# Ledger of designs, part 57: designed miniproteins, single chains

Each design is a single chain, and the fold is of that chain. pLDDT is the mean over its residues in the fold that is shown.

## One batch from the design tools (miniprotein)

Design m1973
Fold by ESMFold2-Fast:
Structure m1973 (fold): chain A 80 residues (1-80)
Amino acid sequence: SLEKIIESIKKEIEEIEREFEENPDDREVLERLRFRAEVLRTFAVMLEKVTKDPKLREEIKKLLKRIDELLERIDRRLAE
């Protein structure tokens, strides 16, 4: 179901955030997490475009904002 897909995306974001918090200065980990977050972002953007349910679409938009914030945080650490 679409709800299960959204929940799966949320769990993947939480896992990336956890690994980031555990490894904030590990460049190889950060580059891997950045790649995972970019793939997840691409999938979530496509999912938003095909989702017609306003409530589920709003949930996807919240996840996209969270992914974008996570990518910005990772990029700041990689620039250091």
Scores: mean pLDDT 88

Design m1974
Fold by ESMFold2-Fast:
Structure m1974 (fold): chain A 61 residues (1-61)
Amino acid sequence: SERRKKILEESGKIVLETQKRANEAREKGIQAGKSQEEIDEEVKKIHREGTERVSAAVEKA
């Protein structure tokens, strides 16, 4: 169905954007001298936000 295709495409984009944001947060955190714990918490927050965005995209489609 077209709805399923749109959900898969939108979800895929969100996953890729979330991975990119997480990688950027790790690099910036290391460069800024943040602790491993601070970096891990920021990455965890980014992944949680990404999961919530996927859930919202599925609901709206």
Scores: mean pLDDT 84

Design m1975
Fold by ESMFold2-Fast:
Structure m1975 (fold): chain A 82 residues (1-82)
Amino acid sequence: MAKVVTVDEVKAAIDAQQPTTITITSTADGTRVTVHILDGDKLLESQQFLITGDDNELQKHLKEIAKYAREKGIKVVDNPLK
């Protein structure tokens, strides 16, 4: 089964892990997002979102996660599929 998490669960993971970097990857159709939580080159945790058909909610969640991480001094790497 695909592991689906909420924005609050991702924020909680960021707080618990205190990472140096997060990487956000979206599928070309916008229906799935993976967030990788990293300490240097070490992957600490991976979180997935699955959103059906609502690009606005997906973009809102991505902006909330990125803002939360940046406010904590964490580097955010966006990797949108071209």
Scores: mean pLDDT 68

Design m1976
Fold by ESMFold2-Fast:
Structure m1976 (fold): chain A 70 residues (1-70)
Amino acid sequence: TSAERARKGAEEAAKAGDAAAAGSTAHSQGINGDRELANEYARRAYEAAKAGDAEAAGQHAEMGSLAGGG
């Protein structure tokens, strides 16, 4: 699913030290769902990745994808 791909992508990006990629993985362009909430989770994924927390980055990215309608 989109949420699973977002989680895995953010985890891998965070492990590679790429916080920007981890945050962008959480970004949803869906018409359905809460885009503002999805963007909030994308920011949290970025901050977690920047802190070196790959697991938290993945969790936030998954929530962002779900909030954005994925």
Scores: mean pLDDT 73

Design m1977
Fold by ESMFold2-Fast:
Structure m1977 (fold): chain A 65 residues (1-65)
Amino acid sequence: SDLAAAGTKLVDTLRKNGVSDDTIQQITALSQQMIEAEQNGDTQSVRDYASKIVGLAIRGIGDVL
């Protein structure tokens, strides 16, 4: 899916910016839950997981600046 491709690109970008493997693993797990929620038609859960992923990514990048 397009979400899976976007997730791969996000993870690659985070690794290149020195974000921790622990944070990347958390984002990967949330991305899988988000894709599952999308497949189940649960739009609220998709939005909630997406928000958590963005928050983790921003904090992870901030920690290495």
Scores: mean pLDDT 81

Design m1978
Fold by ESMFold2-Fast:
Structure m1978 (fold): chain A 103 residues (1-103)
Amino acid sequence: VTLSCPINSSYNINAWVLERPGKEPRVVAEINNSTGNTAIHPSLEGRLTISRSGNTLSLSGTLPAEDTGVYYCAGTKSTELVVGKKASELDSLGEGVLATGSS
């Protein structure tokens, strides 16, 4: 799978939020726009990778069935790590895209 977001340079961190059915939306992946450092939730490590090409942020890899849900592009002016935090702790949340994992 490959999910793409436009990078918004008004934020220090651009992030991916996952909303699983019946669960609170949470940050699962992020990139710091100044340093290029990335972070992925431990449950997704080795399965998904963050990459940047120009002004596009991509989340790509093999999506297991338990990671099925709506993925949102998000941003925050925080310089601290936000992986695992609730979407309500971020400054912006974009449109959602449904991504379906397979067993």
Scores: mean pLDDT 77

Design m1979
Fold by ESMFold2-Fast:
Structure m1979 (fold): chain A 89 residues (1-89)
Amino acid sequence: MEEIEKLVKEALDLAKQGLNIAKSGGEEGYKRAKELFSEAGKKIGEAFQLAHESPDEEERRKGFDMAEEAARFLGEAQREADRIYAEKK
């Protein structure tokens, strides 16, 4: 669980940072935000993999829930960044 929690926290922090940069950074900010979102997505994928490989049913259940919530937040952050970028064109 600790490793899954760490990956989820790091992914959420990256997604939040990416969204903040996208809001104020113009085209360079959008490009940097996409890099941060990609890194967040990798960490979420690792969290899902660790949850799947867990021999403990409770840890597996909780790990999937945490990773799914992080994936939803990342998806929302990506959509908002895309919207901000589109409005500048």
Scores: mean pLDDT 83

Design m1980
Fold by ESMFold2-Fast:
Formats: structure tokens, C-alpha cells, sequence
Structure m1980 (fold): chain A 77 residues (1-77)
């Protein structure tokens, strides 16, 4: 059971990191921001308890959030 618990935590972190990466690239492209800058800001907001959508909205505004959520949905299909 210990290995399964660690694997779940690692899988959740990897999934979260991947989704933040996809969303931040979409936000950066839509808002004209640097992708690394957008990624760092979104990651900090999510670590503070913001949702992925709320973090994208705060970094890139309404259009940034829309682009981010569309990119995440595309990646999850």
C-alpha cells in the first residue's frame, strides 16, 4: 500500500504540472506574456489554492482563461 500511495501522489503532481504547463502556454500565447513567466505565476496561484481557471484568469484575464481551458480540454481528449 505504501508504493501505491506514493505513486498516486507522484501521478497527481505530474498531472497537475502538465496541465499547468499546457494552460500557461495558452495564456502566454493569448496574452503576449513569456511562457515561463506565465507558468511560474500560475503555479504560485494554484499552490495558494486557486483553481487552474482562476489562476489563468488572474494571469491572462478572461481571454487567457478561455484559451487555457480550451487547451486543457484538447489535451485531455
Amino acid sequence: MFREALQRIEDERARREGLIGIASQAVAKESGLDPEEAYKKMKELIEQGKSLEDAAKEVGGEKGAEAAMKAVEEALK
Scores: mean pLDDT 76

Design m1981
Fold by ESMFold2-Fast:
Structure m1981 (fold): chain A 82 residues (1-82)
Amino acid sequence: NEEGINEELRNLALSLMTDPENVEKSRENVEKVRNSSREEIIKLALEAAKEKGVEEGVKKMLEGLKNNDAELIQEGLKLLLS
């Protein structure tokens, strides 16, 4: 399900790029993700993850999404939330 993977990628990027304390910046980042290709969304998610120090978790989630590997997605999510 390609659209399902694209939705999960958008959700991942938005979770890393939105901040309820900064509504203006969050709005800009939502529009940026909406207007981005799949490859651009992946790049944005990785850049935001590096800034937050959670890049290993995001890398595992991206690999899992690419390979449709639910276990790898779960491992990445655990690292992201720890």
Scores: mean pLDDT 76

Design m1982
Fold by ESMFold2-Fast:
Structure m1982 (fold): chain A 84 residues (1-84)
Amino acid sequence: LSEEEREEIRREVLSEVEDPEVRELLEDEERFEEFLEMVLRGASPEEIAERLGISLENARVLHFAADITLGILLIKRAVDKVVG
């Protein structure tokens, strides 16, 4: 993932989740990068919760939002290659 793609994921997730714990995680560049690496390697919400020290509920919401946003970005990249 590029820095621009990481920033798009962060913005999209923040637009969906109002929880202060989630906001703090996403604003911490190191923790956010670790979170993305875990999602990319297929880590479960349970693993994310344990590793990042967040609630399982927030880990599930974050995992779902990040997975959807990553899917959208991959589709955009595929479309851009066809159109450009």
Scores: mean pLDDT 76

Design m1983
Fold by ESMFold2-Fast:
Structure m1983 (fold): chain A 92 residues (1-92)
Amino acid sequence: SLAERVRAVALAAAETAREAGLDEAADQIEREGTEAAERLDELAEEFGLAREELAEGAVRAIEAALTLALRKAGLSEEEAERRAREVVEEAL
């Protein structure tokens, strides 16, 4: 399901942040990402519309959070964006 994909992306992003030594950022990505996945199921059931758009928004937010975490770990903006995109694409 789309919620399972959002959750998978959140967990992969959190693990990547944790491997970079950013445990607090990893915990936040996991918490916020899993909450987004849970809310996606609720909203998808209620509206039956825009489920793909909601999932895309959640994935984008997780990617942005991972990019910020990697930059704090010392990666350049370009390297952080590339790595975050790679992690998201691999988890999808």
Scores: mean pLDDT 83

Design m1984
Fold by ESMFold2-Fast:
Structure m1984 (fold): chain A 83 residues (1-83)
Amino acid sequence: SREEIGAQAREGLEAFRADLEALEKAFREGKVSKEDALQGLEVGRGQLAQLRAYLEKHAPELLPEVDELLARLDALEAEIKAA
């Protein structure tokens, strides 16, 4: 149902946010290499792009949350590349 799709999408977005925060922390603490961090972000970007396309059709009210995570991912990528 639409409600089930929305609930699953929100759970996935919360998990993605937690993973992104963990990667930010690991990079800033020197626990992950620049190469590995950038690879992780590339995988995450692909996942968010696919989710965004799906949500545009099924739950467009969640697009701002995806766009916020994409912006945060872009900011972290810029930070890693500048380091």
Scores: mean pLDDT 86

Design m1985
Fold by ESMFold2-Fast:
Structure m1985 (fold): chain A 67 residues (1-67)
Amino acid sequence: KEERKELLKKIILDSLSVAKEITIDINEAAKTFKISKSEVTKVLNELEKEGKIKVKFEGNKAIITKA
């Protein structure tokens, strides 16, 4: 589980190095990384707490911008 969460963090930060904003479907991220939807949300909240991203939740989607 921790390895999968770290991979999700890396992909988010790498994507934001080339794009100003990305949108993630929480259900699809959970399937792709084989973690729970709550774990996807925890990863996003941790990155926001670390000052690396800003996140806006809209239904099943997270809109992510670089902090």
Scores: mean pLDDT 81

Design m1986
Fold by ESMFold2-Fast:
Structure m1986 (fold): chain A 106 residues (1-106)
Amino acid sequence: SLSKEEQFQRALELIKKAKEHLEKALKAIKDGNIEEAKEHIRRAILLLTEAVSLLRQAGEFELAKKVEEAIDLLKQALLALSDGNIEEAKKHIEEAIKLLDEVLEK
C-alpha cells in the first residue's frame, strides 16, 4: 500500500530514530550504564532491520547494504560491551553512526 517514495521516507525516519538511540547509547557508556547502552543498541538494531526491509522494497539495495553493515557493527558493539571492551564498543557505534549519516545524506 505504501509507494516506493513513502517506503524510502519511512526508512529514513527509522534510521534517524536509530541514530538517536545510538547517541543515547554513547551517553550511557560515558555514564557507566552498560545495561542501558545495550538496550539502546538493541532498539537501534530493531529499527534498522525494519529500515533495511523498507529500503529493499523501495529498490534502494545499495543503501540497504550500508544499513546492514551498520547493524553488523552494532552486533559487534554488543559483544564488546559484554566482554568489558568499552573502547572497542564505542568505535563500532561511532562507525555505525558514520554509515547511517552517509545513508541520510544521499
Scores: mean pLDDT 92

Design m1987
Fold by ESMFold2-Fast:
Structure m1987 (fold): chain A 74 residues (1-74)
Amino acid sequence: LALLAIALGLLGILLGRALLDLGRVAEGTAVILIGIGAIFLAEEALKTGDLKKAVEGLLEGLRAVADGLAALAA
């Protein structure tokens, strides 16, 4: 779960960077910050073995990807 959260967070950062390249600074920045948050939660889960942190990181990673894709589709 934590490794998947990191992968989704990184994908969110890539989508946010694509939005920045399109001049959509507010949406791109927001998606990048959510992706970074997912990675921090996943790192904490890996350090502590906290399944709740791993799930929170996964949900934030999914949110970053969903928000990034929705913004690109608009």
Scores: mean pLDDT 79

Design m1988
Fold by ESMFold2-Fast:
Structure m1988 (fold): chain A 94 residues (1-94)
Amino acid sequence: AIPRELALEIEQTFGVLLMDLWVAKKTGDPELEKKAIERAIKKIEELTKYAEEQGDYQLAELLREALERLRKAKSTEEAIEIIEELRERIRSLT
């Protein structure tokens, strides 16, 4: 099981990323939307490395799967769906 403290930190991080993506989506600016997706990818890459360093390989695997999907995402809407699905999967492990 993922430690409660780590799960809460991840939950807070995902909340910030989802808000950033929703704000970018609301602008309708393709460049701002692309930059928001790039910021989400970078942050989840950092979380993946952190999970691996902590020995949480199950969490790292889920984060890697989401990263592969995010790199192929063509819209903020698709990126939001990927992060929301990832959040629910992580919640099931706590």
Scores: mean pLDDT 84

Design m1989
Fold by ESMFold2-Fast:
Structure m1989 (fold): chain A 100 residues (1-100)
Amino acid sequence: MTDLEKAKEIIDKLLSPENEKYTGFFIKPPDWEGLNLPEYPELVPNPVTLEQIKKDLDDGKIKSLEEVIEKINRMIEQAEKVFPKDSKIVEGAKKIKEIL
């Protein structure tokens, strides 16, 4: 299996319906206005999402498994920076790290 095949399998696993409970908040940019998080754009000016990682992988902009893992880790760090440690979003981020 190539690194790109492994990268696609990881993203497909994270985007699968059975993982939506943990990954749903990471698929698209958060509705920070609806969540009452006015600081979000200042704290996270370039949000990383699973949808964008999948698109970049499909478009050939991501060329290695390492790049996918680095982007997912950055996405997790962004969530931990903004959301409380005991939030379902941060619990989901920890679960994503376990799936990797």
Scores: mean pLDDT 80

Design m1990
Fold by ESMFold2-Fast:
Parts: C-alpha cells; structure tokens; sequence
Structure m1990 (fold): chain A 90 residues (1-90)
C-alpha cells in the first residue's frame, strides 16, 4: 500500500470513528479507532519509526480488547503478531 493510500485510509477511519461517536455507537467508534491505529502503525513503519509503529499496534490491541471483551488473550496476541507483520509489509 502506498503512503497516499495509507493517509487516505487514516482520514476515512478517523471520519468513521467520529460518525460512530456522534451516533452513540461506542463499539463501532472503538473498532474504527483500533483500525486507525493499525493504519498509523503502517505509516510509522514506512517512515522508519518502528518504535512508533509498535506503540500504535499496542494501542490498537487495547482498543480491540475494550470493543471485543469476548476475545481471549491468545486471540489478541495472534492479532498483535499479524498486525506487526502487516505493518512491516505495507
């Protein structure tokens, strides 16, 4: 994914989070914010800031845990590892 495509995705996810918050849909807002953090991780990785990328992924997992309390710690760890791999591949 290009830098421009990642920036466009981030803008769209930020808008979706705002729309969900305005609608009172707390879960949808948390999920949109989690996906925004994953896109920000990919952007940070493209800029060579691996520490920032990892921080964004940890924030995404925290938001996902809040939105999806049904997920096990093993499922969240799997998502974290996949997110790290996807950010590095972007």
Amino acid sequence: MSLEQLEEAAARLAELAREAEAAGDARAALLARAHLQLVLAALAQKQGDEAAAEAHIEEAIALMREARPDLSDEELEFLRERALAEARAA
Scores: mean pLDDT 84

Design m1991
Fold by ESMFold2-Fast:
Structure m1991 (fold): chain A 79 residues (1-79)
Amino acid sequence: EEVEKIKKEIIDRLMERLGLSRDEAEQLVSKLTEEQIEYAIKNPGEGIDKVVDEIERRWQEEISRLLKEAVDYAIEKSK
């Protein structure tokens, strides 16, 4: 029950902060390690925020990479 509550809290925070759908947020949470979940359980508030920040950081890195590829493709196509 604690694990499910923490996962739901992280899902809700990801949807709120990143504008993700519930399915997208659930997929990101499913990739969390047991250590990350346990950390969030032991550190209510701060632990959840840190886990969300780590997910956001990795997601932003991926989006930045995809955006660069899309921009490069658009520039090439506009010539």
Scores: mean pLDDT 76

Design m1992
Fold by ESMFold2-Fast:
Structure m1992 (fold): chain A 87 residues (1-87)
Amino acid sequence: TEKALKDLDEIEEAIEKGDLEKARKIAENSELPEWVKNSILKAIDSYESLVEFFKKRVPPEKAEALARDIIASFVRMEKAILKLEAK
């Protein structure tokens, strides 16, 4: 459980820094439960679609920041759920 939480922290940090390749690699090589891993990978894979959606309303740089923030928020949610399950 502690290693899974650390992997999620590293994935979140990589996403916030804009390194989606690193985030994906950490997720793929993590010891996370398969359903959590698949959910995070799907969220990372949705990045380009989120950027295109937000580009309709904000400049590209802000659209990229919003997309990263949404995906990072999803990872934080998964971490919170795992912490509750570990109790």
Scores: mean pLDDT 83

Design m1993
Fold by ESMFold2-Fast:
Structure m1993 (fold): chain A 136 residues (1-136)
Amino acid sequence: MSSKQKELEEAEKAIEEDPNDAEAWFRLGLAYLRQLKFEEAREAFLRSAELYREQGGSRYLVELSLFMAYYAEYLLAKKKGDKEAERKYRLLMLNAMSPENARRFTADSVAKKGLAYELSLTLLEVQFEELSGELD
């Protein structure tokens, strides 16, 4: 029984019903990250950012989506052992979010609010799988 598979199926269905739903693309990106499908996660987050921008969505949601796209690229680079790409995407992540929106993300994550909370849980799951390597 995989909650990860159900989340992916639900996200894919939401996109089939409305391919212009920016939040559905963001959730698809999170579902792909949980599956360690970093390239697909990147594409979903970039599409989410594009749609939020086109639809006049908040800068916070655009910045959050771009941050997550760069995070997926960072994880892909790390998996490939590409230290130059890791540094590049780490810098892009740091520059993707304004200081105000970075503070909002931290506050919402701690308060267990909205996409920031769902994202923080996804980051913990992905980081835990990365840290569960050779060092116990």
Scores: mean pLDDT 79

Design m1994
Fold by ESMFold2-Fast:
Structure m1994 (fold): chain A 91 residues (1-91)
Amino acid sequence: GMMKVEYIPGKGFRVTNAAGESRFFDEDAPAAEVIRRLHEEGFLSPEDLALLGKVLNIPPEQQSVESLIEAAKGLTVFDLFLPLEVLRESL
């Protein structure tokens, strides 16, 4: 089970993990802070970390929460989560 991302135009993203837990983030929120918070809350599975690594173009051998946070600096939730909808449909 990978997380599900739903875009709500003009508002933001609803993110639901494999356990059925949901979070909402404004589309302009800082992506790096969102990744950090989701990790601290135990929200992300190993599958979710791999999916985020694909979005951020980080090689699997270099993937860590810290490398994901670093790569997401300067990005918004829109930049991070909109590609996840496309990847989810491709997987």
Scores: mean pLDDT 78

Design m1995
Fold by ESMFold2-Fast:
Structure m1995 (fold): chain A 88 residues (1-88)
Amino acid sequence: MSEELKELEELAQEVIKILLEYEEDPIKAVGRSLLVLGHVLDAELTGDIRGALERILKLVKDLYKEIKNPKAQKKLKKIAKRLEELLK
């Protein structure tokens, strides 16, 4: 497994953890977690790691606007910065 794919998987796991812990709507939490998993699986199958990083970054930015919990927002900001660094 590539190092970039491993970092993508680790960041995806962090996003899913935040969704399950801080998203108050359980359908939204599960649905968005499945979208994150779908982006990781697509990267594994196609090798398009950059595309997966871009899609997950967009999702993280949307979550930052929607989830009002300050602890979740702090974690999402850190994930967004790591995703932006990987996209450089």
Scores: mean pLDDT 85

Design m1996
Fold by ESMFold2-Fast:
Structure m1996 (fold): chain A 128 residues (1-128)
Amino acid sequence: SVADIIAELEKLIDELLKTKNPSAETIGRFVELVEQLAKAAQSSEEGRQAVADYLTRTLQILGKTDEEKVLMLEIILNHAKKSKNPGEKLIAAGTLLLLSVLEPELASRYVPEAKELIEEVKKEFGVK
C-alpha cells in the first residue's frame, strides 16, 4: 500500500541522515520508493491524496498559495543543489520530485531538475 511505502521511506530517511556515506543499496531503495510514490500520485486520486497528505504533514504546505508553492520548490531545489551530504541532497531531490508531480503546471519545470539531482547521487555511489 502507499502507507507501507511511506513508512519504509521514513525509515530510509532516518538511515540517510545518520551517515555521510550511505550504501548504494540504501540509495537505490530510496529512489525506488520515491518513484513508486510519484507513480501512485499520478495514477489514482487515492494515491495523489495519500502523497499530498504525507507532504502536508512533513512540510506544512497546507494553505500555501501558488506563489508560496513556487518559492518552496525553489528553496528545496537550491538546498538540493548546494548540499554536500549525499543523504540530505537525495532527500531534498526526492521531496522536490513528489511536490512537483502533485502540481501539474509546475511538473514540467521541477521534475527534470529533481531527476537530474537523483541521477547525480546514483552515479556518484554506483547505483544503476
Scores: mean pLDDT 81

Design m1997
Fold by ESMFold2-Fast:
Structure m1997 (fold): chain A 85 residues (1-85)
Amino acid sequence: SARLDALAAALEALLAAARAAGAEAVVEVTAAPDADGDGPARLVVEVTAPSEAAGAAARAAAEAMRAALRAAGLEVEVEVRVTVR
């Protein structure tokens, strides 16, 4: 579905943005919409960042992902956890 395609694209964009900032991001999907793209999505984004700036970039990427998914008609809850090493 277009909503599931949007979810995949947004996740790829988040992971690419985190990597470009020097951060490692792992996304856990704790609730997924059904095959038609209906129902809420709940995502946990675990970030390990070398600096507060890299962590902030990863948080901004997660918010951009949330905005893109909501624009695609998905109800999305995103929890972001950042550890600075």
Scores: mean pLDDT 79

Design m1998
Fold by ESMFold2-Fast:
Structure m1998 (fold): chain A 73 residues (1-73)
Amino acid sequence: SDAELVEELALIIQAGIQEGASVEEIAKAVREKMKELGVTDRSLVEEAIRRAAARLPERLTEEVQRRLLEAIF
């Protein structure tokens, strides 16, 4: 389901942020997971970023969210 795909992508983002990975490293990991899951929909990735940001708001700021989305696409 879309909800399960969003959660898997959100977990990749959360792990990257928690480990101190760069935006480019996280974007690469997200793109690799998108290929594995067959995800091409930008709106699912935007929702995944939003979910990760809700869990890590101090680290995943609006600026970081925008840069991450731009690095993925």
Scores: mean pLDDT 86

Design m1999
Fold by ESMFold2-Fast:
Structure m1999 (fold): chain A 80 residues (1-80)
Amino acid sequence: SLTPEELLKIMELTAERLAPKYPVLADFLRKLIEDAKAAGNTREQIEKAFAKALIYATFLGQEAVDALNRAIREAYEEVK
């Protein structure tokens, strides 16, 4: 299983991949990363951050949800 540090790295890479086309979503992810770090960088806090990012992407529309899911998958393969 992934460590909390690896999960944070996946979030950081996800935000980087999203930034060119979805800068507001990328900025929201970066805020969630900082909030997770401040809350003790636990797996639970990071999983909550991913869930919040997905909910926000849903508000932006299906294209944003698809972009977020692709960015997460690509970031996961890079960290793994």
Scores: mean pLDDT 84

Design m2000
Fold by ESMFold2-Fast:
Structure m2000 (fold): chain A 91 residues (1-91)
Amino acid sequence: SRLAALKERMKSLSDEQLEELYAIMKDESVPEAKRRLAFWDLVLSGRPEYLEKIEELFKGKYPQSWWDAARNEDLDLAGGQYLLFEAVERS
């Protein structure tokens, strides 16, 4: 299930892999699709320090395609809704 996959992803990603994903996500020269995948891998890791870094970077202003993915339950609903809630609150 998606929930089981999220828990395994949280366990399987190393700190080095999370730093690499964060670097990809914030690099505007990287194709949007790759940045969006890195963004959601960081969300799915469940690591509070990276959720904080993501919110600091975007200040609640995520690209529309990333918003649509979260809103349409394309990824983990709970994780997506949490980021949407925090972004809306700070907007």
Scores: mean pLDDT 63

Design m2001
Fold by ESMFold2-Fast:
Structure m2001 (fold): chain A 95 residues (1-95)
Amino acid sequence: MKLNREIFEREVEATMELMKATIDLKYAETEEERIEALERMARALERLAEALREAAKYFREQGDEEMAKKYEEAAKGLEERAKELREEVRELKEA
């Protein structure tokens, strides 16, 4: 099945932002910089999950239920990771 170009472009943009946030986290020298990098990483994961859910909807509309379920499961994993990062941010702000 052919993926919609707009969905693919959003997936790429979210992936690039995740990579940038990961680099920022590695080179963070202050707690404030670490918090900002983690928040950006969580936002990028959430955006990537949204793009994957739209891809899942596209595959379901094309009759590919197996591919749709695979993308939905991937999106769920990203959403869970984003939630973990937001919890890390909460703990850092309380410390």
Scores: mean pLDDT 85

Design m2002
Fold by ESMFold2-Fast:
Structure m2002 (fold): chain A 104 residues (1-104)
Amino acid sequence: MKKRKAKARAEVELLDPQGNRLAPRRVFEAESETLDEAMDAVSDQVAAWIDEARATHPDALVRVRIRAEEYEDGKLVKRMELEFEYDLATGQERVLRARYEEKK
């Protein structure tokens, strides 16, 4: 069986409505065998942090940048980039960037 390794990294910023940072950037990382598993693990961490941020800064914006990569035998086979902004007051999500790339 070919050796698979996947990594996901999320960078999270808490912003006021004007775009000023309210807290230092938070980083979450996960590793798994597949990109989907690594993405799920990082997404769960981000969701938990968003719930904490909503309790302290209910009118803030959360900007999330996620990059995930899957390797097979040391070669990059899948890559995902996702950047979105989530409004804690309204629950509205705005996708700023979404890219998926698969190499054979």
Scores: mean pLDDT 82

Design m2003
Fold by ESMFold2-Fast:
Structure m2003 (fold): chain A 85 residues (1-85)
Amino acid sequence: SLTDRVKNEIISLAQETIEAIKNGDFEKASQLLVRLSDLINFSGVIPLDVRGQIQKELIKAIDAFVEGDLDGAIEYLKKLIEIAS
């Protein structure tokens, strides 16, 4: 289904973002966070309650990443993956 496809793409992008952060590729991590944000905000197939929860964790991940809290960013991305799973 479209929901399963979008769900799997969100999980994949979030996992790639965690990998980029762990590898110190912060330019790639930043680009992946933008792509993840666009996918979550513009995909019409995510239920509104689930979307709200995913958006909350994404905002926390972005804020942590910008502040240099890389462990916090990874934690919030892992929570996002759990919600999307």
Scores: mean pLDDT 87

Design m2004
Fold by ESMFold2-Fast:
Parts: sequence; structure tokens; C-alpha cells
Structure m2004 (fold): chain A 64 residues (1-64)
Amino acid sequence: SGFDAYVKYLLENSQPVVQKIIQELVAAGITDKAQFDKERLKKLLKIGLKQGREALKKLQELRS
């Protein structure tokens, strides 16, 4: 299906952390592209916030 081709494309063109999100969404039974994209964006935002906090902690350690 077109959705299967889309998921394959994303897996081949994504970083490992994003590949894990894609696999989790497929395992959850999401087959609608709009719902898939919405849930993917939510998980990416959560990762962005976590990475921002980790970067700040690293900068604080470098100042010590």
C-alpha cells in the first residue's frame, strides 16, 4: 500500500531515535497517514524537549 511505502521511506531516511518512534507507531496498529504523522510529531516534540535539557546539563558540567 501507499502507507507501507511511506513508512519504508521514513525508516530509510530517519535517525535511529526516529526509526524507533516509527516502529512503535506501526506496532500500535496505526495505518492512517494523518494519525501517524500527528502521533509522530507528538513523540518528536517530547524528544526535542529531552535533548534540550540534556544539552543544558552538558553545558553546566563544562562550566564547572
Scores: mean pLDDT 78

Design m2005
Fold by ESMFold2-Fast:
Structure m2005 (fold): chain A 76 residues (1-76)
Amino acid sequence: SKTKEASRYAAESLLEAGKTADEIISKKEVMEKARELADRAAELVHEGLRNPEVREEKEEEGRRLEREGAELLAKA
């Protein structure tokens, strides 16, 4: 579940006990921005499903945002 994934991530953050609280907060900010991009990508895909004529454009834009979100998470 999403809750278990969040708990696992929190545990991994605690295992990096050598890092400062500021570094942990910054990492959470990057994750939140990545989630916002993922949510927007999902919304664009949903929009494309409602409007078949623009579906390919909306799906491509959604994939772009998902890629940007994945890059942010990789750098976190």
Scores: mean pLDDT 65

Design m2006
Fold by ESMFold2-Fast:
Structure m2006 (fold): chain A 61 residues (1-61)
Amino acid sequence: SIGDLARTALTDPDVAARLEAVRQIAETAPRSEAATVLRYIAEHHPDPRVRELARELLAEM
């Protein structure tokens, strides 16, 4: 579910797993739900790498 992917993106200790979860949200979730979650991640995630990926994916929607 999108909730499981969002939890992984926010809390997984592995950076690669967090980045993959963000990509999967963009690819598999309905666009409106993906946009909401990606915006939250882009604004609030503590890791700038994860924030930047979320911003890039959001811009491509």
Scores: mean pLDDT 85

